# Designed miniproteins, single chains, continued (3), part 56

Each design is a single chain, and the fold is of that chain. pLDDT is the mean over its residues in the fold that is shown.

## One batch from the design tools (miniprotein)

Design m9940
Fold by ESMFold2-Fast:
Structure m9940 (fold): chain A 86 residues (1-86)
Amino acid sequence: SNVEQLKEIIEQLSNAKTKEETLKLIEEAIKVAFEALSQHKPISHAIGVVLRLIGLQFDIERSKDISPYKQEVIELLREVVEELEK
């Protein structure tokens, strides 16, 4: 399921050690989160989440210390998982 895929991506993000790995996982998370949310929530909510993830992706690309942005991505994806399990 999309929920199980997001949980796997969250675990992989928590273990990712490089900026490149982190950015690739966020790209995958955007696709999975949009698909899941667009099926179960208003499209405006799905778009809002994707835009927040894209913003964090740009922050990570520009930053030398990515850890605060990576943590914000993980927290956002955990929130998405919780919303989808309700």
Scores: mean pLDDT 86

Design m9941
Fold by ESMFold2-Fast:
Structure m9941 (fold): chain A 113 residues (1-113)
Amino acid sequence: EELKEKAEKYAEEALKLANDPQASDFEVGQKVAEAVRLAAEYSVEFLTELLIKVASAPNADKVEIAAQTAINELKRLAKEDPENAGDYEKARQKVLEAAQSNIERIQAALAAA
């Protein structure tokens, strides 16, 4: 299976949607969920990099939906793959921290405008 190529393709599509102001929250959520699942199957390191990039999107609403979707998928993965549960929990904490920091930055920029 071309898991690496598929994970990379879905990650790129998820990042494009997260950075697209015209994309619906549903489309962002669906693609982020698929990308997170494929990234986790390929590599925890790749998953962590994807999550940080998704959490760095320029639109607060997109960051919120992407981060919540990623957290939900990581919680499911921790239950389905308990041997890697510690890695999924660390990834979840990094997503929460990156998303919160980015949302605060976006809100500060909007308040200054």
Scores: mean pLDDT 77

Design m9942
Fold by ESMFold2-Fast:
Structure m9942 (fold): chain A 60 residues (1-60)
Amino acid sequence: PVPVSPEELRETIRSLDETIEALRRQAARASGDEKRRLEEEIREKERVRETLLAMLREME
């Protein structure tokens, strides 16, 4: 298994935040089924982010 450090978790969360922001920009410009799909993707990534934040809090 790859060792996960607090620094690596912070970097992963940062990259995920950037991805979520990009998806939100795309969703703002989209309509119909595409917007719905992007919003679903955002929700999935937000759940992952919450899990990573919980892990980081335990390491602090």
Scores: mean pLDDT 81

Design m9943
Fold by ESMFold2-Fast:
Structure m9943 (fold): chain A 85 residues (1-85)
Amino acid sequence: DNLKKAEELNKQGDKLFSKGTLDDLKEAAHLYTQASILAQDDPKLQKKILQNTLKVYQEIYKKSTDDIERSFFQMQISITKLALS
């Protein structure tokens, strides 16, 4: 059941997001991305997960001191905003 797995991955991402370290935020981003793919047949759930994905990318962007990493997550923010429009 892809939707059940999407909800579980989203909850795991939320727990990692709440810890707030850069490594935990990166792991949360990975889980949210996988959850959004699994939720593609439920637009309401997918939108919720994409909103969480946007928030985590914004936090990584703010906390990262590496210019290449910042550029990567700036691109991910733009792509996620487009998916939410």
Scores: mean pLDDT 89

Design m9944
Fold by ESMFold2-Fast:
Structure m9944 (fold): chain A 74 residues (1-74)
Amino acid sequence: MPTAEQEARIKEALARVQELAAELAKKGKLEEAEKALAELDAKIQEAAAKKDWDAAYKALEEAVRVLEKLLEEA
């Protein structure tokens, strides 16, 4: 199980990813958002299999950066 601090950070990052994906969908960038989420899901599954919660958090941070960049370009 992740630590309480890791769990809190992961939950916050997940909420941010969901917010950004929803914003992109509203701007007609649904396909780009879905692709970014699929790449994130693959990385999260690998990290969870290894119980590497720091890797899971880093994957979420990378997804946030990608989605923020797509939103800026929208």
Scores: mean pLDDT 78

Design m9945
Fold by ESMFold2-Fast:
Structure m9945 (fold): chain A 83 residues (1-83)
Amino acid sequence: SSLQEAASKLSDEERVEVVREAARLSGLELTDEQARELAKLIAEGRLDEAVELLQRRHGLSREDAERFLAVVEKLLLERAKKA
């Protein structure tokens, strides 16, 4: 997927920064550990697991979780273009 490809081109630290920025823009509070876990799932293409994690731990609906991942994708693609 485009999201996984964009994520795989960034460092672990850069992916975590993107997830934290997406969380800030979406009004979602993540710990550093939660941001790292989500960044890892996204980098590994485990998007269904990322959606389930957002639903289970953060109380998001599936629709809100998918919107959050769309924000992450947009930010990852913007960073990939500047690199």
Scores: mean pLDDT 82

Design m9946
Fold by ESMFold2-Fast:
Structure m9946 (fold): chain A 99 residues (1-99)
Amino acid sequence: MDEEIEELKKKGEQGDKRAAFKAAGIYLYRGLQGDEEAFEEALEILKKLGEQGDKRAEAYYYMALGLKYKKEGDEEKAKKYLEKAAELDPDNDSIQSLL
């Protein structure tokens, strides 16, 4: 749903951090399905939100890195980043299920 994602991204760029996080989540799920451009968009948005103090966005940023390293065969780095993500958002069952 590119139209929906682009509208959320635009709203996020206008200062709606909730819309930015939602757009990043959709980009991340598309990226994990093989859309490399969507994956990079998700990382950029999540990093920016995390730097602004959003611990959930920071957790998803580390989760995305962990999944990237897992795909590349670097199991030690994957585990370290996934554990960091779980530490930042311990109530997130989706992140916890990856450990």
Scores: mean pLDDT 79

Design m9947
Fold by ESMFold2-Fast:
Structure m9947 (fold): chain A 94 residues (1-94)
Amino acid sequence: SLLKEVLEKLKKILKAPPEEKKKLTEELVEELAELLHTEGSEEVKKIVEIMLKAIQEVAKEHGFGTEAPNEEAEIELLDEVLEKMIKLLEEELK
């Protein structure tokens, strides 16, 4: 189950040190983008849509575009996005 594998990877990233979180997240995004291009499966598309929804919801809640960008806020938002992705993907399994 690809969805369960993505969930496991997201949970591992959330537990990683802050300095590794961004790199691990980028690696997961690249892996999913390649799977979407090479396999074109409905499951991959669904996972990507859920992940994008999580990003959009967190971004809207924090009002990006009105605040000065900083690395600390970026890491805190990454954690919120990862937690939201995990929650939405777990709901999809039910």
Scores: mean pLDDT 75

Design m9948
Fold by ESMFold2-Fast:
Structure m9948 (fold): chain A 98 residues (1-98)
Amino acid sequence: AGGGNPAGQAAADGADEAARLAIEGGGGRGGAAAGVGAAGASASSLFGLPPEESARSAESAAGGAEAAARESGSELGRRGAEAGRRGAEIARAAAEAA
């Protein structure tokens, strides 16, 4: 089996960090936390995609997390969205390198 692409890994790492921050918050923000978690699970499937496709998917996931954080107004939601966006930036850099 081939290794996962770096864009997919970056997206997964960002999503995992976002999910971890949501769990650490434990404040009953189930909807926003579930949204971030779903994005993380989705990111894992990016490992088989080309770098450009992975970067685009990561950016979409980051945008969704940011929108959810904006609606929730929570500090932890905003930190989760930032982690997702960082993952997307790394995925974009990997796509540009390909």
Scores: mean pLDDT 58

Design m9949
Fold by ESMFold2-Fast:
Structure m9949 (fold): chain A 79 residues (1-79)
Amino acid sequence: SHFDEALARLRELGKQLEEAVKAKDVEKALQVLGEMQALVRETMDAYPDDEAARAAITAFLESLQPTLDKLGEMALAAA
């Protein structure tokens, strides 16, 4: 389904984000994060009343929180 394809793409971008953070490539990490934010918005807009879809996206974003926290620390250190 379109939702399964979007979720698979989000997981791929999540892996790219983790790799960029491990490489300390803040510019690449922010670019990937921007792509993920756009895809999340598009997917949520396509499935506004789908509780299962919303729960799946929320669980995915929660799984990325440690990586996002690390990116935030790196961005602040780079300033």
Scores: mean pLDDT 82

Design m9950
Fold by ESMFold2-Fast:
Structure m9950 (fold): chain A 103 residues (1-103)
Amino acid sequence: MTVEELVAKLKEKIAKATHLSEEEKEEIKKLLPALALAAEARAAYDAGDLERADEAATELIRLAYELGLLDAEELREAAEALEEAGLLKAAETARELAEELEK
């Protein structure tokens, strides 16, 4: 999986979550920061600013985890994609969160 595919997948999951139920409409405010972080991570990566991309991707992964948008397998796939892209902090965070979900 590429970083582009990961960001697209997260945006799609966030969009789907927003439309799943009436209860989830109350969570729209929590989804807005995740969408902003996804856009920031993508823009920084495209600009070659790996440090900013890594910070934004790390926050996005943490927020997606808190919102229940990623399972352990998806977090492991995300970690591999982030590591290949040179986003080492985000990759480590994704691995740690995957391990927590497997307990």
Scores: mean pLDDT 74

Design m9951
Fold by ESMFold2-Fast:
Structure m9951 (fold): chain A 88 residues (1-88)
Amino acid sequence: SPTYDLLFNQLSSFLNEQQLPSDISTQSLTLFESLSELPSTSDFNTLLEMLQSRSLSGFSSLPIPLQKLYVDIEVLLGINDIKKAVGL
């Protein structure tokens, strides 16, 4: 699917830019792959902008599956931030 490839590549590029441990990146991509329905490119761009800014701006405009995806990825990013802060 052209839409799947586009969204997957956008998320992969974001995760690569963040220089995350491979397990966190793999878990984030697995969460995306678990979506039962592909989001619109517009909604997904809003999600990526929120992840980049670490902001809830636009959260209420997202479909519920993307709200859940955002929260699940933010939890992974937050755990990674804590691990970095404590030297793990």
Scores: mean pLDDT 83

Design m9952
Fold by ESMFold2-Fast:
Structure m9952 (fold): chain A 96 residues (1-96)
Amino acid sequence: SLREKLIKEAKEIIKKRGLTLEELLENFDELIKELLKKIFPGISEEELEIMELLSKKRLKREELSEKFEPETIKRMAELLLMIGEALLTAYLEQEE
C-alpha cells in the first residue's frame, strides 16, 4: 500500500540521518518534500507548493482557494496527513 511504502521510506530517512523526535518535528516540511519526491518522482511544482503552504503554521484559506483547485488541495491535504502519520509511525517503530 502507499502507506506501507511511505513508512518504509520514512524509516530509511530517519535511520540514515539519525533523527530524534525533536529533529523530525523541526525538519518536518523538508522531510515531507523529500518523501514526496521519492514516492512521486513526477510530482509537479504546484503540488509541492500546496504541500509547503499546508505544512506552514499560519495558513490562510484564501491563499489556497483562489490559486488552486479544491480537489487538488484536498488530495494534497490527505497526502500530508498520511505522510505525517507515516513519519511518526516510522519514528515510533525504530529499533536498533
Scores: mean pLDDT 75

Design m9953
Fold by ESMFold2-Fast:
Structure m9953 (fold): chain A 74 residues (1-74)
Amino acid sequence: LIDKAVELIEKAMGRKLSEEERKLLKEQIETHPKFMADSLRDEAKKLKAEATTEEQKKKAEYLEEAAKLLEELA
């Protein structure tokens, strides 16, 4: 679940995370899964509401999916 959530976050950002960034993100998810899920969900909702392009909407959808996966860990 964590690896898939990180992959979705990378897609939402439109770039690959460095190995160190990826490791730190995974550690934050493992220590605070509910907080991370809530944060990603809130960000996704904001981006979706403000999105004017299909690309922006797709990025918000990736964050929503990542948040849902992290909720399963919490």
Scores: mean pLDDT 79

Design m9954
Fold by ESMFold2-Fast:
Structure m9954 (fold): chain A 71 residues (1-71)
Amino acid sequence: MEGATLEEALEDEETLRRIAELAGLSVEEARKLMELLLDDDAAVALYLQDPATGAKIQAVARAARELGIRL
């Protein structure tokens, strides 16, 4: 699935499910974190300053890369 964007992944339930499974999150949590990655870099930077939220965002980003999705 190399060449797919985060925006395309958000609209594909199968891709969301795979990201959630790889990240160890629910599909709803994965969707919200992917929306944050698309919506506002400043919001992402603030969340990365919180270790718990930052770890979840990093897990989603890693899962997306493993599926060939560009961030």
Scores: mean pLDDT 72

Design m9955
Fold by ESMFold2-Fast:
Structure m9955 (fold): chain A 74 residues (1-74)
Amino acid sequence: MMSAEQQAAAIGRFLTDHFRRQGRPVRVEVTVSENATGGLVGEAVRKALQADVGEEVTAKDANGGTVSIKVVAS
């Protein structure tokens, strides 16, 4: 399984590519805790894909796992 840092990097690339394909260059800031599950990561990514540029998405679980994604116009 990917580490928290690898998950954060993968999310950043996925979202950057997604918005770039829409003609919107963005900067993506992703923070993933060590306790974050794949399900929590997936939920945060799904919400980020539905959010507008400039929005921040945060997801948390009962084990203290957190995922925060911020999409900023470049």
Scores: mean pLDDT 76

Design m9956
Fold by ESMFold2-Fast:
Structure m9956 (fold): chain A 62 residues (1-62)
Amino acid sequence: SPKRRLLVEEVREGGRTGTLRLTVLNSPSDSPDNSVTVDVTPEEYDRVREMLLALQRETLAP
């Protein structure tokens, strides 16, 4: 949906576990009410990040 945006961010929690934060943003909202953090290994990080960035791109380009 063009009104819904997916934001992907790398975060570091305690140690460096390759944690990714996923946020669904509504048009007027700067506050991520729908956010989830996901731990991935460095080997999985690139694949997961690519998939999430592809989804983010689709939400920006209808």
Scores: mean pLDDT 60

Design m9957
Fold by ESMFold2-Fast:
Structure m9957 (fold): chain A 71 residues (1-71)
Amino acid sequence: GVDEALEEARKNAQFALEQAEKGIVDKEAILNLATAALMTGVPVSTVIKDLYQNPSAENLKSWAQSVLDKL
């Protein structure tokens, strides 16, 4: 149901946030964040493009928090 999908999205966004807090910016963290963003009004293409151009832990953390704020 919707509640289960939202809970999974929160877990995916939290995973990205936790990786960013460890200074880790990898494909897995970015894909988990992109998957979570699909359940929000945050544009997935904008998230991916920005993280590709600025692959910093700070930038990943900022996007993960933005996605979590919409969940």
Scores: mean pLDDT 83

Design m9958
Fold by ESMFold2-Fast:
Structure m9958 (fold): chain A 70 residues (1-70)
Amino acid sequence: SSSLSQQYQEGFDKLQEAGKLADEVLAKDPSAGDEMYDLLSQASKALNDGDFEKAKEYVDRLKKLYEEVK
């Protein structure tokens, strides 16, 4: 088990990484980038609500979209 603060820090680190991916895609494909930013917003909300599983699901969906458009 990780402490709550460790889970928040890990979640924030993953959100920062996902945000960089969204920025890269937005420059090449604005539509896909907008979708990635929507997923990032939902992941951030889930993380703030303490729902680490949902936050991970949104980040995983963002990364899957990144793999399809890069």
Scores: mean pLDDT 83

Design m9959
Fold by ESMFold2-Fast:
Structure m9959 (fold): chain A 62 residues (1-62)
Amino acid sequence: NSKRIALLERQIAELQAEIAKLKDDLAKETDPLKINRMKLEIENKQTLIKELQAKIRELKEE
């Protein structure tokens, strides 16, 4: 389980880095269609992080 948890934690770290980059790019974007796509992408990545965190909790309780 520890090896799987480490892999999930790495995926979370990667998603967090991607969100940070998207937020930086979003601050500089003026195209409404691109802004909306970037916001949706951030939201989707945040949802994935929550799912991965839930999976880590499951693995720690088993």
Scores: mean pLDDT 86

Design m9960
Fold by ESMFold2-Fast:
Structure m9960 (fold): chain A 67 residues (1-67)
Amino acid sequence: MSQSQAQQRALQTSDVLDDEARRHPNPVDSQRLQQAADRVRQLADNGSPASQLLQASQEANDVMAEA
């Protein structure tokens, strides 16, 4: 996967988690989802390596699955 593709996927993952956080009825789960979204977005915005962006995206998806 290219750097550009990894960044685009990370931003998409962040958007999905942010939307889930906004719609989640539980404030604790909403906060966890928002923190995961913010983390992935920050790494993408900072130009983190593709491998790190893919790992962060996977970790964020795991948070969403546990919410």
Scores: mean pLDDT 80

Design m9961
Fold by ESMFold2-Fast:
Order: C-alpha cells, then structure tokens, then sequence
Structure m9961 (fold): chain A 81 residues (1-81)
C-alpha cells in the first residue's frame, strides 16, 4: 500500500545505514511506480534511470542518496494527500 511505502521511505531517511542498497532501490522503485505509473515504456525508462542514480549515489555519497530518498518521500506524501 501507499502508506507502507511512505513508512519504509521514512525509515530509510531516519537510518539509511540500516538498509542495503537493494532494499533502498526496491522501495524507491515502488514509490516512483506509485507517483508516475508504469503504463508506458517511457515511464518505466524514467523509473529505471532514477533507480540507477539512487544506486550510484548510495555507493558514492550516502548524504546525496538520503537527499534523493527524502525528495521522493516528500513528493509521495503530497501525492497521497
């Protein structure tokens, strides 16, 4: 559910070190699918591009990765309201 995705993103933002790269990318994918949809190849390609950016940031700059997750969380909360 949308509420479960929001709760997982909030947990990641609070303690990103408690989560693996794969766990973070999976939750980000779920959030982007909820925000953008997956009906077209272009939407799926956009989601895959953000996943790659988050994965890279998570490896190279954890603070930037946290910021990206926080931005997605904010957008998802606005969408849910």
Amino acid sequence: SLEEIIAKLEAIVRDPEAFSEEEVVEVVREALEALMGTDTPKQREQIEAVERDVRRAYREDRRAARGMVATILHELKEHAA
Scores: mean pLDDT 82

Design m9962
Fold by ESMFold2-Fast:
Structure m9962 (fold): chain A 62 residues (1-62)
Amino acid sequence: MPTEEEIEKARAFLEAQIPAAKEALAGREEEARAEWERVHAGREPRSELQRLTLEAVREILA
């Protein structure tokens, strides 16, 4: 299991990528959201790091 410090570092890293990822998806947000829902709908994260990744992706697609 990752430590609390590792989780905090992962969160900070993911948050730093969000603005650039939003710009990269500009004009394609609906396509990206539909693909994400198709692949990941109803799936539960298997780890704390996966949960942080899912939260970052939802923020990017919002």
Scores: mean pLDDT 71

Design m9963
Fold by ESMFold2-Fast:
Structure m9963 (fold): chain A 70 residues (1-70)
Amino acid sequence: MNWTEEQKKLAEEIAKKAKPRKPVPGETKPWDPKEDIVEQVTVYLITKLKIPIEDVPSAKEYARKIVESL
C-alpha cells in the first residue's frame, strides 16, 4: 500500500492522541498498552482511508512502527 505524507502525519497525530484503554484484569494474558494503541490507530486508518481487507495487515504493521517510534 502506498502511504501519502498526509496519511502518515494523520496516523502519527492519532497515535500521539490515543491513550491505552483500561487494562483487562486477569493473570492469563498480559495487557500491553502499546498494542492497544496500535489497534486504535489501525482501526482509525482502516475507517478513514477505506482500506481494503487485503491491506489491513500492512496498515497494522505501519501503525506498529509509528507507536514504536514514539
Scores: mean pLDDT 69

Design m9964
Fold by ESMFold2-Fast:
Structure m9964 (fold): chain A 92 residues (1-92)
Amino acid sequence: DETIRIVEELMENAEREEQIALAAYLASELKDEEEREIGFGTVAAEIVLEEHGLSLKPEELKEKAKKFLEEEKEKLEELVEKGKKLVEEYKK
């Protein structure tokens, strides 16, 4: 609950890269497995859209986001850690 509030405050002034990292960290803190999966799927979709542009069809976006989650686990973990550090620095 407090983590969500801090993330919302940080997102108001965050650059796009930081917003993606904060969203990844927030998804990692969700206790419900289904909600966590949806959160990470959204982060993956935002990254794919940034790389390929808004010309992707919904089906292509879904496939590329799924592939990102399967192949780029290290990148996702780096984003989670970046988001976590931003929240921890805000608390100091």
Scores: mean pLDDT 77

Design m9965
Fold by ESMFold2-Fast:
Structure m9965 (fold): chain A 61 residues (1-61)
Amino acid sequence: SHLQEKEQALLKIHEEDPVEFEKIIEEEAEALERGFKLNDYELARKMAEMIVQIDLDAARK
């Protein structure tokens, strides 16, 4: 499925390209900060890390 493909791609990036992985976290954090009007980048970054971790765990099972 599309979701499983995205999860597997994320896992590969996490293992092979830590610079690109960090960019994914930053982009998710910026999207969350803007979308929820958090006015708190630190909170947005923690939320992004949690979401990405869920996707990584799903990819690993």
Scores: mean pLDDT 79

Design m9966
Fold by ESMFold2-Fast:
Structure m9966 (fold): chain A 89 residues (1-89)
Amino acid sequence: APAKVFGVGAKDNPAEFRAYADRVLAQDIPEGSRLYLVDSGSTDETRAILEEAAAELAARHGVDATVLDLDLSDPEAVAALLAEMEALR
């Protein structure tokens, strides 16, 4: 079975991101699923927190977590991300 792909956006608010991601992953998520965390130009400190949160979520839910840099206000960048997520499936 192919890995499931989940996208979670975050921008300078790791606490809200964490809560949202926990709610999404509270569903019955099979091992081998992939979680993509989108960082739209956060500070270096916020980026580090997102990477730590991704690692913790991966450990807790048995998913592979990747942090991506993306400007969510750019429709072309969003389209490119969706194409990459589909290719990594």
Scores: mean pLDDT 62

Design m9967
Fold by ESMFold2-Fast:
Structure m9967 (fold): chain A 82 residues (1-82)
Amino acid sequence: GPLREEAIEHLKKAIELLKKVSPEAYDLVQKALNILESGGDLEEALQLLARAYTIAEKAGNDEAVEHLRKALEAVAEMLAQR
């Protein structure tokens, strides 16, 4: 659905930004992206993205933080939908 597609687009942008600066955050975002693309556990995806967000924020990568925030909001909304 639209929220899933929005989250995936933001994660792809975050991956490109994180690839150069944080292997750990890159790996976490890749795992979350795989969950979203395969229709897996959204709660696991949310936890992975929250960890990646914290790493990106500590690294001062504001662009990656913004894309991760948008993806987190979309995944959280997907979990809240009935």
Scores: mean pLDDT 87

Design m9968
Fold by ESMFold2-Fast:
Structure m9968 (fold): chain A 77 residues (1-77)
Amino acid sequence: AAEVEATLAQMRHVSDILVDRAVANPAQADQYKQGIRAVGVGAGQAMAELSGDREEAERRAEEIAEEAIARLDAAIA
């Protein structure tokens, strides 16, 4: 559904902002990682409500959050 794709796009957008913030201020990297995880939880819940498939929604949100955190860690290394 268009709403699920919009939620995924919003999650990626916010995660990218948090990665950029961590690059600008590496001392706060743990706070930005926590922010990415929180966005992931919220997006997973929203997608589960929209699709009715909680397992798939949680899995997709978790994959995006893990990818963003890995990119953040690589960028500040």
Scores: mean pLDDT 83

Design m9969
Fold by ESMFold2-Fast:
Structure m9969 (fold): chain A 68 residues (1-68)
Amino acid sequence: GDARIREAAREIARIISEATGLPLEEVLPPAVAALRASPEAARQLAIEYGLSEEQIERVTALAREAQA
């Protein structure tokens, strides 16, 4: 449900925040929006933020699990 999507989005936002140095509050809204759209949108968001291949795969896995 929405709570599971929100929890996964917080974890994705944390990964992006740690990788980029951007505040969690700035990356959380786009993470929520991407995760609600699709796992592919969440993956694309990670690529756009310049995450490593390992981090992109972690974000993609989290997004797929949250939507299962």
Scores: mean pLDDT 85

Design m9970
Fold by ESMFold2-Fast:
Structure m9970 (fold): chain A 100 residues (1-100)
Amino acid sequence: TEKVKEAEELIEEAERLLEEARELYRKGEELAKKDKEEAIKAYEEAARKAEEAARKALEAARLGAESEEVSSSLIARALALATEAEYLKRKAEENKKKLE
């Protein structure tokens, strides 16, 4: 159905953004001892992408809650992604603050 497809597409986008955020977070950690300014930029990008991932994951969960056709497992996946993304955002912001 259209709602199931929309929720699945939002989950895929959230997963992609979260993976990109994780890579940027790791880059920030590597750069923190070598190039403080570049580490700050990496953490800023990680936080931004994690925030986008959380937003898309929450939208997928909302669509799931409004439709009997969206599986409970997909809704659970969306909520788990949102939780992981919010945690990564917080870690990136905290590490950025330590370098400022």
Scores: mean pLDDT 88

Design m9971
Fold by ESMFold2-Fast:
Structure m9971 (fold): chain A 89 residues (1-89)
Amino acid sequence: SKALEEKLVKERKERLAEVFDAVAAEQRAAGRDDVADYVEKLKRALVEEDEEAKEWLKKHWDDPAVKEARELLLAPIQEINKEIQEEVE
């Protein structure tokens, strides 16, 4: 049970990291470097659990650019959560 829980936590973290990296890369390719930078900061706060990034996110949560970055990540994150839940049954 504990080994399965640890495996699922690691898998979710790895899948989230890939999604954040993909979204940031897509925004940079579109010339939206500001949005890509915010996606990378959200990855540090939400996936890597960096304390400085978490504090930054709390302060800037409602900033328009941060909100746009959060909205871009919403559907991909929901899909990962759904896939992980299906593995648990």
Scores: mean pLDDT 81

Design m9972
Fold by ESMFold2-Fast:
Structure m9972 (fold): chain A 83 residues (1-83)
Amino acid sequence: MDEGLELFQQGKYEEAAQKFEEYIKSVEKPDPVTLIYLGEAYFRLGKYEEAIQYYEKMLADPSASDLEKEYAQGLLETVKKKL
C-alpha cells in the first residue's frame, strides 16, 4: 500500500494503480481507503468506468467509515459528470 501511495503522490497514476491492485490481490480484505486511491488513480488516467467500479465497491464495504463513504460518494458524482 505505502509504495502505491508514494507513486500516487508523485503523479505516477498508472504505476500507482498497478501497486494498489497488487496489494488488493495480496490481502483477504483490503481497507476501504485503498479502493478510493485505486479509483482516484483510474480517474486521473481518464479511466472513468473503472474509477466508478472501485468507488462503488468502497461504498458497499461495511467497514468504511461515514467520512470515507461521503468522500467516495463525492468522487463518484464527479466521475459520472465526466461521462
Scores: mean pLDDT 80

Design m9973
Fold by ESMFold2-Fast:
Structure m9973 (fold): chain A 91 residues (1-91)
Amino acid sequence: MEDKIQEEAREAAKKLESLLTPEQLKEIEKKTGERVLEKAKEGPVSLDEYAEAVIEATKEVLEKSGLSEEQKKEALEEVKKLVEAQKALLS
C-alpha cells in the first residue's frame, strides 16, 4: 500500500514539474512556509492545516501566473493529490 501511495505522489510531482516552472514551485514552498509559521504562532500545526496552507499558497501563486484557467485547475488538482498522499504516509 505504501509503494502505491509513493508512486501516486511521484507521478503527481512529475505532472506539476511539467505544468509549473521551478520558480513557481519555489514560490509555492516559500508561501507555504510563511502560512505554516503564522499558524504555528497559535499552536501546533495539524496535517489538515498544513494541507490547507499548501493549497492556499498554490492558489496565490497560480492567480498571479500567466497560466490559463484550465492549467491552473490541473496544477491545483495535482497539488491536492500530493498533499493527500503525504497525509496518508504520515497517518
Scores: mean pLDDT 80

Design m9974
Fold by ESMFold2-Fast:
Structure m9974 (fold): chain A 93 residues (1-93)
Amino acid sequence: MEIAKLAEELLEVRRKISEALGGQVDEKTREAFQKALDAAKKEMEKNNTPEVVKGLLEEAESLRRTARNLGPEFEEVIKKLDELIEKAKELLK
């Protein structure tokens, strides 16, 4: 499922940014994200896919802005987020 992969890749990017900011992606955050991913899979089965993908797109754009503010060390993270943003946009067509 492309939406599931998009959400999983977005979680990985979020984890890398959080670690760089001196934080950690705690277990509760991972559980909440997993529940959101499972809910997204159910909504996709109900043809409510565009709403879920819009949420993922907004989160990816927010993370991209954060990564840009962290400096040039995050260039590869920004490239990954650009790829995820493009995938989300394609899913909304």
Scores: mean pLDDT 69

